# Designs tried in a protein design run: designed miniproteins, single chains. Part 71

Each design is a single chain, and the fold is of that chain. pLDDT is the mean over its residues in the fold that is shown.

## One batch from the design tools (miniprotein)

Design m2450
Fold by ESMFold2-Fast:
Structure m2450 (fold): chain A 79 residues (1-79)
Amino acid sequence: MEELVKEARELLEKARKIIDELEPYVDPGTIKVYRATLDYLEGLLEEAEKAKNEEQLRIVIDRLRYFLSDLEKIKEKIK
């Protein structure tokens, strides 16, 4: 449980950092969508942690990994 929460929080922080890096180079509307997605996933993580639900934590981690992968691809294009 604690290990899954730690992994999810680390993925959230990585995604937040990439969004911050993208902000000067990407349309403000797109950045708003990315931040809303991150907020939504953070809310799901908080709920799963409170419920002690490992299955839900794994789902959140998978969604975060997918989102982070998408952000990394966008970051690569702005080099």
Scores: mean pLDDT 84

Design m2451
Fold by ESMFold2-Fast:
Structure m2451 (fold): chain A 82 residues (1-82)
Amino acid sequence: SSEIEEIARRLAEALLAAKNTGEMMEALIELLPKGIDFEFTGERHLTLLHSEEQRETAEALAELLRELLKGSDLTVSLKEVP
């Protein structure tokens, strides 16, 4: 949807502009859709956490973020949680 594309773009812009992990965390807290959480599994590795109900949204967001963040050292993965 146009909403998820807008979220992905804004989030990618904020993540690329972030000077440290704290600024990245602030962007994620502000911009991630309801029901999608996150963890850093490395300094430059972002894992998006989602329920089964949010799987389609999380997959779409991760795919868009991977495209928008290509050429950066920031990587994105997905993890389904209860």
Scores: mean pLDDT 86

Design m2452
Fold by ESMFold2-Fast:
Structure m2452 (fold): chain A 100 residues (1-100)
Amino acid sequence: LSPEEEADVKVALALIKLGVTIATTGLSRPEAAREVAREMAEKGRLDDVAYLIASLIVEGDEEGFQAALDAVREVVGPEKADEILKRAQEIAELSRKARA
């Protein structure tokens, strides 16, 4: 897989995980995004967090994006959350290129 194709696949998997969480918990999408992001961050799964945030950027989900980012900032602090956000933006751009 190209880097663009790999990013797109991992973004799709993050969206599937979010959808499964909504379906199994009954949480709203922003609430589910917050919960998934918090759990991933608490477990040190920072690459998974970047793919989750990238998926919300790709979908244009501003509420889910903000909820997930706020949860990450609470767990890892603003400096590390900003690093994760930059990686998520790069992943979102690669995913968009794969779809072009």
Scores: mean pLDDT 86

Design m2453
Fold by ESMFold2-Fast:
Structure m2453 (fold): chain A 74 residues (1-74)
Amino acid sequence: MEEEKKKQIEEDIKLMEEQLAKVKASEKSPDREEAAKLYEEAIELQKEGKTREAAVKFTAGSLLYIADEVDREL
């Protein structure tokens, strides 16, 4: 159980870092800059073992990124 939790934390950090890299490589916008900031905060919280707080910030960042992409398509 504890080993599975450690693996999940490492996998979540990797996914968060990949999303952060994607956002940072994208064209700059206020929503994308805020999403990148939220992803960076989520990664640090996940490294600290604050999994719930990290998930909240990662979700918020993902929603901002999706909203920016939708606005660009419309």
Scores: mean pLDDT 78

Design m2454
Fold by ESMFold2-Fast:
Structure m2454 (fold): chain A 71 residues (1-71)
Amino acid sequence: AAGRTRVTLRAAPAGAVGGGPFPVVRVADGREVEVGLVGYDPATRTLYVTAESLAAQGLRDGDEVEVPGED
């Protein structure tokens, strides 16, 4: 069964273009929020997102979230 993967958020460099709305679950409060997805590094469990989407959702660089697995 594909579960949610816990990952660390990192702000992408300025000028990075995020993909469409990408749903994540905040580990701190269990709330679902949408971020601009730039990339994912499975080796470090790091989800790179637009800095603007972090600020809009009240998230910070280094926050943990859960990302959807495969259905």
Scores: mean pLDDT 73

Design m2455
Fold by ESMFold2-Fast:
Structure m2455 (fold): chain A 89 residues (1-89)
Amino acid sequence: MEVGKEVARKLAEEGLKKAVLVVPVNAPDTPAARGTRELIEGFREELERLGVPVLEAEVDVSGDPDDPAIRERVEAAAREALARLEAEA
């Protein structure tokens, strides 16, 4: 939680005007996945508190966590969401 808020503050200081938040869905219920959700929630809360608009993009992370295709899907979703956010500028 604190790490997510600190990252959000630093990005805002660097002039972040808008953000895309890639949210994993269908993740396995593990302590690591719960920690990631808490980190994402803290990051979102701090950006909203700072008045930075956030666009959420959901990415399906179901399957084998060691599958490189999951990382590729996350990166593709992030790029697509960022492109949509930039187009709204």
Scores: mean pLDDT 69

Design m2456
Fold by ESMFold2-Fast:
Structure m2456 (fold): chain A 95 residues (1-95)
Amino acid sequence: MEMEKLEKELEELEKEMKEAIENKDLEKLAEILEEAREVVERYVKLLLEKTTNEEERKEIEAQFEAYKKKIDEMIELLKKEKKTFEEVSEEFAKK
């Protein structure tokens, strides 16, 4: 099933995310979060197609909107943190 493929993609992205965190690679972490967001969006669309209960559909949609907001905020924060880290690294290199 396509859903099983998306679950495998998320599992691979989670593994890559842990490696990026260990390596403090904020740029790679931001890229992984962007990919995870796309995979989750496709997963949610498939889940909604299979869900016939209106209350469950609303709950899934609400949870996904909250997830997107959180991920977008994290990506933005990581991009800002990377710039600050690079600036600090350059200042130390000049000494």
Scores: mean pLDDT 73

Design m2457
Fold by ESMFold2-Fast:
Structure m2457 (fold): chain A 73 residues (1-73)
Amino acid sequence: MEVDLKAIGEIIRAVGYFLEGDVEQAVEEFTKAAEIYEKAGDKENAKRFYRLGAELARQSGNEELADELEKKA
């Protein structure tokens, strides 16, 4: 499944960045995963990753990015 393979790649990168303590990059990669699902019409998975990105953005102090990502969910 093309969408799953591409999204999984972004999710693996996001988790890697998060484990390294790079929350900003983790948010970016989770957002990319959400956009892949959104473009594929998978609204439920897109919503999940937009919400996860928003939570991490909030933890990093980026309230503007968190608000933007929550609006996409």
Scores: mean pLDDT 81

Design m2458
Fold by ESMFold2-Fast:
Formats: sequence, structure tokens, C-alpha cells
Structure m2458 (fold): chain A 78 residues (1-78)
Amino acid sequence: AVVNEKVFENMTPEAAVKQLAKEEKLKVLGSTDLSTSNEGNPDKTFLLEDSEGNLILASAVNRNGKTIVKYVKIGKKL
């Protein structure tokens, strides 16, 4: 699987993944975090779906206003 990386400035992990979903026409299916849904949560994992029914796993980490999102297509939802 090809791992993609995208960087967003001045965004939370959640906001960055929502922006990625908007740009790539993805739907956010769910998320897991290490704490309650606080703005600036340093690490979150998200599951997304594309228009063809492919599942995408994304991980986002925030570092001082810079959010790094790594995402990979993991196969089709059946």
C-alpha cells in the first residue's frame, strides 16, 4: 500500500482530516483518540471511505500549529 502524507498549518488533527476529506472527496466514518475530544489533541486515527467504496486509514498529529496527516488505502469495504 502507498502511504501518502499531507501537512496542514493552523489546524487541529480533526480539522486537517476534514479538510483532506473535502479535497479528496472522502467521507469520515469514525475516529479514535488518546483523550477526550480536546482541540489540539496531539494524535488521532481516522477511518475514511472514498467514492468507490475504498477504506482509507489516516493518522494525524499536531505539532505547534502544524498538523501532519499520513493516510493509506487499505482495501474495499465489503
Scores: mean pLDDT 71

Design m2459
Fold by ESMFold2-Fast:
Structure m2459 (fold): chain A 62 residues (1-62)
Amino acid sequence: SLDPYLKLLESKDINVVLEALKKMYEIDPSFAIGLTEYLISSLPSDDPRLPELKKFLEEMKK
């Protein structure tokens, strides 16, 4: 059931990406954390989504 959310991670809208990651975290927290780390490492260093992704990753570690 994670497949529909994977497409949303390609969105340029950070709010869409975060909502998809939140839903994935409700299903499989470890997978969502790993996927968020992968996104952070794979995106260009100047990607405007990076600050919010890093903030969300830190919130998931609480």
Scores: mean pLDDT 80

Design m2460
Fold by ESMFold2-Fast:
Structure m2460 (fold): chain A 86 residues (1-86)
Amino acid sequence: GEAKRERLRELIREAERRGDRLGLTGVRQALEAVEYAEEGKILEAEISLGMARIVLGVAKLIGDEHSVELVERALEIAEEAIREAK
């Protein structure tokens, strides 16, 4: 619960420190997915997770390695939260 949200907030702070706007967008979507999953809103959680995956796809397409690393880490946390909520 809170531990996953704190890990994602740490990734948000990392993105902000580095001015990584694309990574920040992806991590924020992953955080929303965790928050929806914890509320039992699985459909909304899956939609937010899908949006984070789109951000990851864009980061990979443009070769933004820092955004790829941050969003991949955020997606792992969000996917685990959704699995635990099912």
Scores: mean pLDDT 89

Design m2461
Fold by ESMFold2-Fast:
Structure m2461 (fold): chain A 94 residues (1-94)
Amino acid sequence: MRELLREAVEWAAKHFKKILIVAEPSVLETAREIAEEVRKKYPDVEIHLVEVPPNGSLEEAEKKLKEFNYKAAVLFVTDDRILLVGPEIIELKP
């Protein structure tokens, strides 16, 4: 998971100025560490990290994307998958 998440966040940082990471509690610390690493490498990219409960829906990520006026990449992160939400939904599995 950690390496896949790092690759996904770095990919998003190359294409978007704003990134919202929505992470379940079990992966939140890993997501925070990766966000700090990517922020050092891409200082012009704004990265936000939000914790979501295990039953959190994709609707919460879509709501946050609307708050960024569709100018952000949203990564929904669980133990077994990553969903990248933008103009298209891209699912990444380990």
Scores: mean pLDDT 70

Design m2462
Fold by ESMFold2-Fast:
Structure m2462 (fold): chain A 65 residues (1-65)
Amino acid sequence: MAKIQADFDEALALMAASVLGGRMRMVDGRPEVTVHVETEEDAKAAERIGELLARRYGVRVRVVR
């Protein structure tokens, strides 16, 4: 189960990175998605989507300007 969960979390992070136009990297053995935004509206949208993904799927999303 733990191995299947880890593979699933990595796949979800890769898909989230693709959809949000961000980059996935491994941090301390956990997948993390970093999204770069230039506008305040895009930052708010990315943060909202990231919060949803974190709550439902456990994917860590970091929004940077």
Scores: mean pLDDT 70

Design m2463
Fold by ESMFold2-Fast:
Structure m2463 (fold): chain A 80 residues (1-80)
Amino acid sequence: SPDEEFYKKLKAKLEEAEARIKALKNPSASVIQGLENVRKLIEELGKAIEEGKVTVTQISSTGLQLVGLEVEIELEEKKA
């Protein structure tokens, strides 16, 4: 289903984000907290898909939160 395909893409991006944060020499508390927040949102999204309760709003908000985390990681990677 489209929801399951989107969930798989979000999980793959979460794994990439975790690897990128692990590669940072001194990750900020913000990016560490952001990772934990996005992880929980993706976990709740997976549960909602299994229960047939997922909404377009939940999908969109989860995706946007992950994009926000990716932007924060990119900014920290650019710090010399």
Scores: mean pLDDT 86

Design m2464
Fold by ESMFold2-Fast:
Structure m2464 (fold): chain A 85 residues (1-85)
Amino acid sequence: MEREKEIEEAAEILAKAMHEKKLSDEEIEYALENLKKYGEAAEVIGISLELSDEEINKLRELALSLSEEEREELVKKIKEKLEEL
């Protein structure tokens, strides 16, 4: 699977979960700022959103494999998806 597709799918899952959990703008900003800076933040975010262990592991592996620039792209896509919800 192409990396760009994995980032897109991860952004959809995270945006939907954040919307369903009714996170505040402050909570979303805090989570996304940490995800942008630290790949390991993806695991913490996944746990807080009550994602499955399988989804959390995939998200963690993806985020840790991404460069800082690619994590910024993931954060941007999450924000775009949240605006559509």
Scores: mean pLDDT 82

Design m2465
Fold by ESMFold2-Fast:
Structure m2465 (fold): chain A 62 residues (1-62)
Amino acid sequence: SKQDQMLKEYVMNVVHQILKMFGEPEVDDEDELKKILEKIAEKNPDMKPYIDYLIKTLDSLS
């Protein structure tokens, strides 16, 4: 739906900002983004619940 597409764009923007904050390269492939997010979560356990939520949201929209 249009709402799902808008939500996906918003989540992708948030994900790209997180990658930038942690010095990771900008990646467009969703599977590669998830791998990088999981790497960030492993190194930053305080962020893990939030990152896990972002990954689950992307999975639900794909």
Scores: mean pLDDT 81

Design m2466
Fold by ESMFold2-Fast:
Structure m2466 (fold): chain A 89 residues (1-89)
Amino acid sequence: SAAKERAVETVLEAAKKAEEQGKLEEAEELREAAKEVEELPSVSEREAVGMEVALKIEEIKEKAEKGELSEEEAEKKIKELVEEARAKL
């Protein structure tokens, strides 16, 4: 439960940052993603971190495909997420 709560909180924190940057649609998608994580059964902390990173990477890729992010911005965000995951594992 604690691991799942941390995953949800981290995604919601990312949503808040997107909203502060004026990316309201991205923020809403991240909030929906957080709700999906919250509805999952209890998982280990490592599994929760893995799912959180995968979810954020998919969102970034989708935004890049829609032209809402440049390829360079998407690559940078994905790299940062992978580095954060490495630090937690």
Scores: mean pLDDT 74

Design m2467
Fold by ESMFold2-Fast:
Structure m2467 (fold): chain A 85 residues (1-85)
Amino acid sequence: SKLDKLKEELEKMDVSDLEPVLEEAEELLANREGTLALLATQPPENRELFLQQLELVIVVAEKLGREDLVERLRAFRAELQAEFP
């Protein structure tokens, strides 16, 4: 799938290029309620793209050994799926 190809491409990137992705993810988790409110105003297609982006960020967090962030991102992704079925 296209998502699997993107995951493979991310695995080839340098750590210094991937670290800012995790910093943005932590800011997003810090503003969880604001992110949920914003997504509620978006069309379904934009929410689907956001969920795909979170899946890619989880892969990056796993590659960089950020187990704490992986758990937090998976929990947030599950919350989004429950809120927007």
Scores: mean pLDDT 78

Design m2468
Fold by ESMFold2-Fast:
Parts: C-alpha cells; sequence; structure tokens
Structure m2468 (fold): chain A 61 residues (1-61)
C-alpha cells in the first residue's frame, strides 16, 4: 500500500542517515525498522530495515 511504501522509504532514509553518520549496519537496520514501523506499520518496518541494511552495505563500498 501507499502507507507501506511511505514507511519503507522513511525507514530507509533514517537507516541511511544512521549509516552515513558512521553507525554500524545493525544500528542502521534497527533505526530504519523503528522509523518504518512508526510510519507504515509492520510492512514499513520490514522495508525500513532492508533500506537501512542496503545503505550500510553500499556505504561500506
Amino acid sequence: SAADEAGANAGGMAGAWAAGSGLDEETAKRVGREYGLKKGGKAGADGGEQGGANMARNGSS
């Protein structure tokens, strides 16, 4: 749904911020999950966790 997509996007951005701030992948996943959950429920949480993990992996070159 649109809410799930918005939650995943918001969570992914929060996770990206955490990774860009020098936090580890596990912290980026957690930040993305928690923010995604707040914005898009459980589907947003899952998307946010994946977004945070992806940004952390990309940031590690």
Scores: mean pLDDT 74

Design m2469
Fold by ESMFold2-Fast:
Structure m2469 (fold): chain A 130 residues (1-130)
Amino acid sequence: MVEKIRELAIEAAEELARELGWSEEEKERFIRIVKKVVDLGEKANLSVRQMVTLIAATFVVEAARRLGSGLSDEESIVLAGGLATEAEAQGLSTLELVRRMAEEFGFSEEVARLLLEKTEEIIEKVEELL
């Protein structure tokens, strides 16, 4: 399961970076962060739902970073973990987290749509494995 989630998360991250016009350097950084986040989630023994929410939070944080946030890789991972934890505490679905954060960070309609589409694709493919 975790290996398949990792593959889906990396694929979605690569597609997001491409569709948003990010540089190869930014794409490689994003993929590196996604891989680290999945590894940390596996070590923390997160449920499938918690892992998918953490991945979606990571996508949101990286999109926010591109709006001029000076966050390091480590700070981005901590923020993504915090957002995923808050979503669980508030009973938010993964998609509700993405919608709320897109509004709060002031993402464009294109960025918000792409984040939602890639998150939905991961959820659907993961549900087929359960």
Scores: mean pLDDT 84

Design m2470
Fold by ESMFold2-Fast:
Structure m2470 (fold): chain A 77 residues (1-77)
Amino acid sequence: MSTIDLVALHETDEALAKLKEAVAAGDIETARQELAKLERSLETLKKLQKEGKVSQETVDYAEEKLREAKELLAKVE
């Protein structure tokens, strides 16, 4: 596992945690910003995976967490 994989996993977990806190607080604007970060990060990771810089497992993890984030936000709007 590369340093890029580890950074990506950490940033994904941090963004999802902030999104969950924002949803719990009723701060939908912040939740949307964190969702946008997850979407942008996944787009970047897919490009890096094509270059062999990150693992497919890291991309799959980011996709799963983005799906969880979208489901959480959909329930409050």
Scores: mean pLDDT 83

Design m2471
Fold by ESMFold2-Fast:
Structure m2471 (fold): chain A 95 residues (1-95)
Amino acid sequence: DKEEERLLEAGRIYARSAISEGRLGPRGEELIRLGEEVLELLADESKREEALRKSRELLERVKELNKKSLPVQREAAENLRRIGEEVDEELERRR
């Protein structure tokens, strides 16, 4: 019910996952950069729109890299699965 907040939450989780596992070389460095950008934007409430845009960019980039089976990509996919489960649980609880 909060699409914007869900996207920001996903971006935050992806950013942390990208940074923590991004020591893997060129692809890891790219994900670290995007993750750092998202976290910096999330720290500033006046930049909420920019944070949403960068979060979407990070999510799209992670999906594109799925074929390479990097640890960061697998962690990001697991984070999305958990977010989906949380949303489903909340909906079941309310209705």
Scores: mean pLDDT 61

Design m2472
Fold by ESMFold2-Fast:
Structure m2472 (fold): chain A 95 residues (1-95)
Amino acid sequence: MKEEKIQKLKELAEKIVELARSDPRLTPEQRDAIEAAVEHALKLAERAIETGDKELYDQALRVLDRIRETARALGLPEIVELADEMKKILEEMKK
């Protein structure tokens, strides 16, 4: 179960990175920022799942919210949807 959830989160994170890298509207700085934020959220999420630490879940969810806000501001609805899917997995596992 834990392995499957971590793998799904990795797949979603990879899709966000791919979308950011392939979007011609984004500057290199914006792509780097999204990639760094997604990797940070994934690392926090993996640790939260492995340890059961609710504070780490909350930290991961906050980073995902920042990614969603950035994606909305940049007009990237697919990234918003993928970040929402990551949030849903983490919220289900946190409780």
Scores: mean pLDDT 85

Design m2473
Fold by ESMFold2-Fast:
Structure m2473 (fold): chain A 66 residues (1-66)
Amino acid sequence: SDLDKFVDEFHLKVQEIMSDPSLTPQQKIEELKKWVDEQKKTASPEQQKVLDSMTNQIIRELERRS
């Protein structure tokens, strides 16, 4: 589905950011938030809700380790 593809693209972007050895945990959070803000500009209301939920989960995990 379109939503499943959107979720997959989010996970690929998260993996890209998380695997970048040049970024600190804080910089990874900042890069993710930047990308998410850009995606929200063209996302449907359903996609925005899913994006916010997934983003909050990843940020929470990173903040717990910081």
Scores: mean pLDDT 81

Design m2474
Fold by ESMFold2-Fast:
Structure m2474 (fold): chain A 71 residues (1-71)
Amino acid sequence: MQEELDRDIEAGVLLIEAAVLKVTLPNLKTKEEIDESIKRARNLLERARQLGDEDTAAAFEEVIKELEKKK
C-alpha cells in the first residue's frame, strides 16, 4: 500500500510539473532559464518513463522540443 500511494503521488506531481512547464514556456527569456528547464524536464521525463506513464512522458518530450526550439 505505501508503495502504491507513493507511485500515485509521484505520477500526480509529474503531471502537474508538465503542466507548469507548458504554461511557463512562452515566458522563459534567458538561455539559462531555458537550459535549466530542459534539464528539469529531462529528469522528470525519465521518472515518468520509470513509472510507465506514457502520457506524461509524451508531455515532457513535447516540452523539451519546444524549449530546444527557443535556443
Scores: mean pLDDT 76

Design m2475
Fold by ESMFold2-Fast:
Structure m2475 (fold): chain A 80 residues (1-80)
Amino acid sequence: MPSAAEVEALVARARAAVRAALPADEAAAVDRILDAAAAGDSDTVAELGAELAARDPEAARLAVELVTATARAHAAELGL
């Protein structure tokens, strides 16, 4: 079962990789998408994800991977 610690470690590693590979604005956009996903705001995730994919498909790929992992971990934590 994914744990909060496992998700935190995954997100921390991915955020570090994003900051190393992407400009600060794109890294901030990925952070916003992750925050929206953690809050369960799927509409904001879809909107920000589509905008990022149009501007920077590499950043969007990273965001999708992180959102998927975060959503699964939060669903498991909430007993869904």
Scores: mean pLDDT 71

Design m2476
Fold by ESMFold2-Fast:
Structure m2476 (fold): chain A 73 residues (1-73)
Amino acid sequence: SPHMQKLIEDLDKAAKRAKELGDEKTAKGLEEQRKELEELLKNKASDLDITKAEFRALALLAELWLLERQKKK
């Protein structure tokens, strides 16, 4: 899953962005999900486990996206 490396990078950037916005809870969630994905990829986990972690990561990225949109008026 070559796109997973991009997702991990996106999660790292999103966590830093959430910290800049003062949302420590979202930042921690993003960091935890990044670590989970990194661990699953290193251990060559099942496609099911990787897919579940990917959807959790995408949900957190969507949450940050909504947070940023709320600040745009």
Scores: mean pLDDT 78

Design m2477
Fold by ESMFold2-Fast:
Structure m2477 (fold): chain A 94 residues (1-94)
Amino acid sequence: MMRNVKITVNVSVVFTDGKPRTITVEVYVNGELVAKKTTTENRFTLTITVTVEEGKTYTIEVKVYVDGKLVASKTVEIKGSEEEKVISLTVSVT
């Protein structure tokens, strides 16, 4: 049976020079890109709904890029029995 799991990604990026940067966040499920957000805001939330098969484990990978450079990544597992998953990333960029 397929179920919907709500994934909430909270991103906070601190720039030491205070200059606006382009931040891109990519969310992958089992290696497939499912969501992408590009913004100049240094703190934001991205919410996605992932359809998962009950009883299976899925790998969620979040990648954070600043001006096209990978600055952070986080990998978590979700199971088809979960209703929601919160993933938080805080990154400092020099």
Scores: mean pLDDT 79

Design m2478
Fold by ESMFold2-Fast:
Order: sequence, then C-alpha cells, then structure tokens
Structure m2478 (fold): chain A 68 residues (1-68)
Amino acid sequence: RNVEQLKALVAENPDSAQLWAHLSSELNSQGNYQDAKDYAQRALSLDPSNQQARQNLQQSQENIKQKS
C-alpha cells in the first residue's frame, strides 16, 4: 500500500521533508494519528516552512486530544 512505498522512499531519502510530509498525510487519512504526528514533526525539523507538514501536525494533534 501507499504507506509502505513511502516508508521505503523515506528510508532511502531520510532528509527529504516532502517525503516525511506525504507519509504523515497518508497516516492521517488512515486514522493513525500518532505516527502521522511523529512524521510531520520529522518533516518540520527538516523544513519548518513545509505547509503540508504543519497542517498534518495540527490535524493529528487535534485528533489525539479529542480522545482525552
């Protein structure tokens, strides 16, 4: 599936903020908010201006908070 392919690409290109952001988006769409948050944070550590990663981080954190 999409996530498995993105994980393989990220393993070969761990400094690509865009790939980490894409992986985070896919995990958010699957409801895996914890991993989505972690990967969005990785993308932001590489590129703080990445809008996709910022949106993904906010979405995942909000969904995690709603369970509390």
Scores: mean pLDDT 80

Design m2479
Fold by ESMFold2-Fast:
Structure m2479 (fold): chain A 91 residues (1-91)
Amino acid sequence: SLVHQLTKAQFRYISAQSTIYLGKRLMDTNPEQARGLLESALQDLGDTIAELNALLAQATDPDMIAQIQKLIAKLNALQSEGQGLLSQIDS
């Protein structure tokens, strides 16, 4: 169901945020581990955004559309933050 898929995406957002936060904390102490965590989280974020865009294309309920759009915006913001952190490791 759409509700289950949205709930799953919300948990994936929380997990990715936690992984990016851990990666950020490890950047100075263990940059190789930080890179692996950030790359993994960015992959999961990309997959989640793609899945939510597919759900958005099928959604007809205005409240569900609004919830999906808000989550996509949060995922895009987190993806940009993670990409910025990864670029700092490569510098």
Scores: mean pLDDT 89

Design m2480
Fold by ESMFold2-Fast:
Structure m2480 (fold): chain A 78 residues (1-78)
Amino acid sequence: MKLTIKKAQELFDRAVELARARLPPELQPLFDKIVKSLFTGLDELTREFLIGLLVKEAGYSAERLADMLVEPLLRAAA
């Protein structure tokens, strides 16, 4: 329904924490750098819009969003 910016941000932050916990320690700094880079140079509205899209695409599931964030890194490292 009304997905507040705060609720979307909380879900995204939860997904990032879950993703980091699923990565080996060696990949955690690279993951942090990539997450930071995703929002580098973006204005506030674009950042909010992207977070909302990612949360919606993941079906409002922090676990599913964490999988979507981790999958490319695990695939590249395998």
Scores: mean pLDDT 75

Design m2481
Fold by ESMFold2-Fast:
Parts: structure tokens; sequence; C-alpha cells
Structure m2481 (fold): chain A 73 residues (1-73)
């Protein structure tokens, strides 16, 4: 179904975002961290509207970690 395909893509995007976050954190790459946060600000309401509450929570947790790292830079 379209929902299953969307969930699979969203999960793949989350895993890629987590990898990029760890790399950007190590390099203190403020630009990449800001871009990741901006992307998550758009992805979170989309996931919630789709009924993907667990995914939305994981996206929110990643967003919070990105904000914490940005505050250190």
Amino acid sequence: SLKEEAEKRAREDLEEAKKLFEEAKEKKDKKTLEELKEGLDYAIPVARKAGLEELAKELEELREKIEEELEKL
C-alpha cells in the first residue's frame, strides 16, 4: 500500500539522517546540523498526519539531539 511504501521510505530517511547527524557532530559541521534540523521540522508533522506516531517520536528525539549539539557550537 501507499502508506507502507511511505513508512519504508521515511524509516530509510531517518536512518540516513541519524548517520549524517553522527558525522556532522564529529566534524562540528553547523551547516549540516542546521539543514538536518530544518528537514526534521518538515518531516515530523507529515509523519504524525500519516499516523506514524512511533516514527514521529524518533524524529523528535533526533531533532532534540541536533538542537543540543547546535547550542554547543
Scores: mean pLDDT 84

Design m2482
Fold by ESMFold2-Fast:
Structure m2482 (fold): chain A 65 residues (1-65)
Amino acid sequence: MTEALDAEIEREREDYIKQAEELVKEANPKTQEGINKVIAAALLYSLAGETEKAREIIREADKKV
């Protein structure tokens, strides 16, 4: 019961983190598309509970614009 639900939640979190990492890898912070990808990645990290990582990537992108 709880174990099955926890496994589903963990899978969704891993999927969000993987999508966020892919967006960050393709993001060029000097372009608007790159900035949009960083913002999308930050939202995905936040949904996965990785709020500190979300804040870090936004901060780094802002400094490189």
Scores: mean pLDDT 74

Design m2483
Fold by ESMFold2-Fast:
Structure m2483 (fold): chain A 96 residues (1-96)
Amino acid sequence: MLDPAALEKAQRLAKEVEEELKKNKASEEERKRRAAALLRGLMRGLSEEEMRELIENADEELMREALEEHLEEVLKRNPEATEEEIEAARKVVEEM
């Protein structure tokens, strides 16, 4: 169960990252992928500073590894997760 305040903070950070990437002429797909990874990481209970470090020092390989680890743990704990949850998680990984 996520703290609602943490979720709001994650959404605001993801939106800021999305706008920053857009200004840097990043591709739309890359922007969405990084925003989704940031949101998923924060949903694990990562602090704002830990996520900033991930964004600033993020290599595509590190972002993918962190996302895969998160998805694997979520799926293990919720083997019968909702279709929407599974589809969203799969889509994020596939877009990497």
Scores: mean pLDDT 57

Design m2484
Fold by ESMFold2-Fast:
Structure m2484 (fold): chain A 70 residues (1-70)
Amino acid sequence: MIDELVELFKTLSPGDQTVALTLLREYLENDGDIPPTKSTNPLVVELEKRVRQMSKEEVEELLRRMLSLR
């Protein structure tokens, strides 16, 4: 699951990658309570849905891996 989300992140534009990173940070800061994404990109919407089903530890690992790609 994490590997699939990392691959999805790699396909995003730099702007959508920034939106995804912000979403993961907000998820961790608010203990999973994040507002719906304002992105019109269906891949970012899919990422948000999958992140909402993940544990805090999995989201922290995902954020770490995504940051290493920037």
Scores: mean pLDDT 75

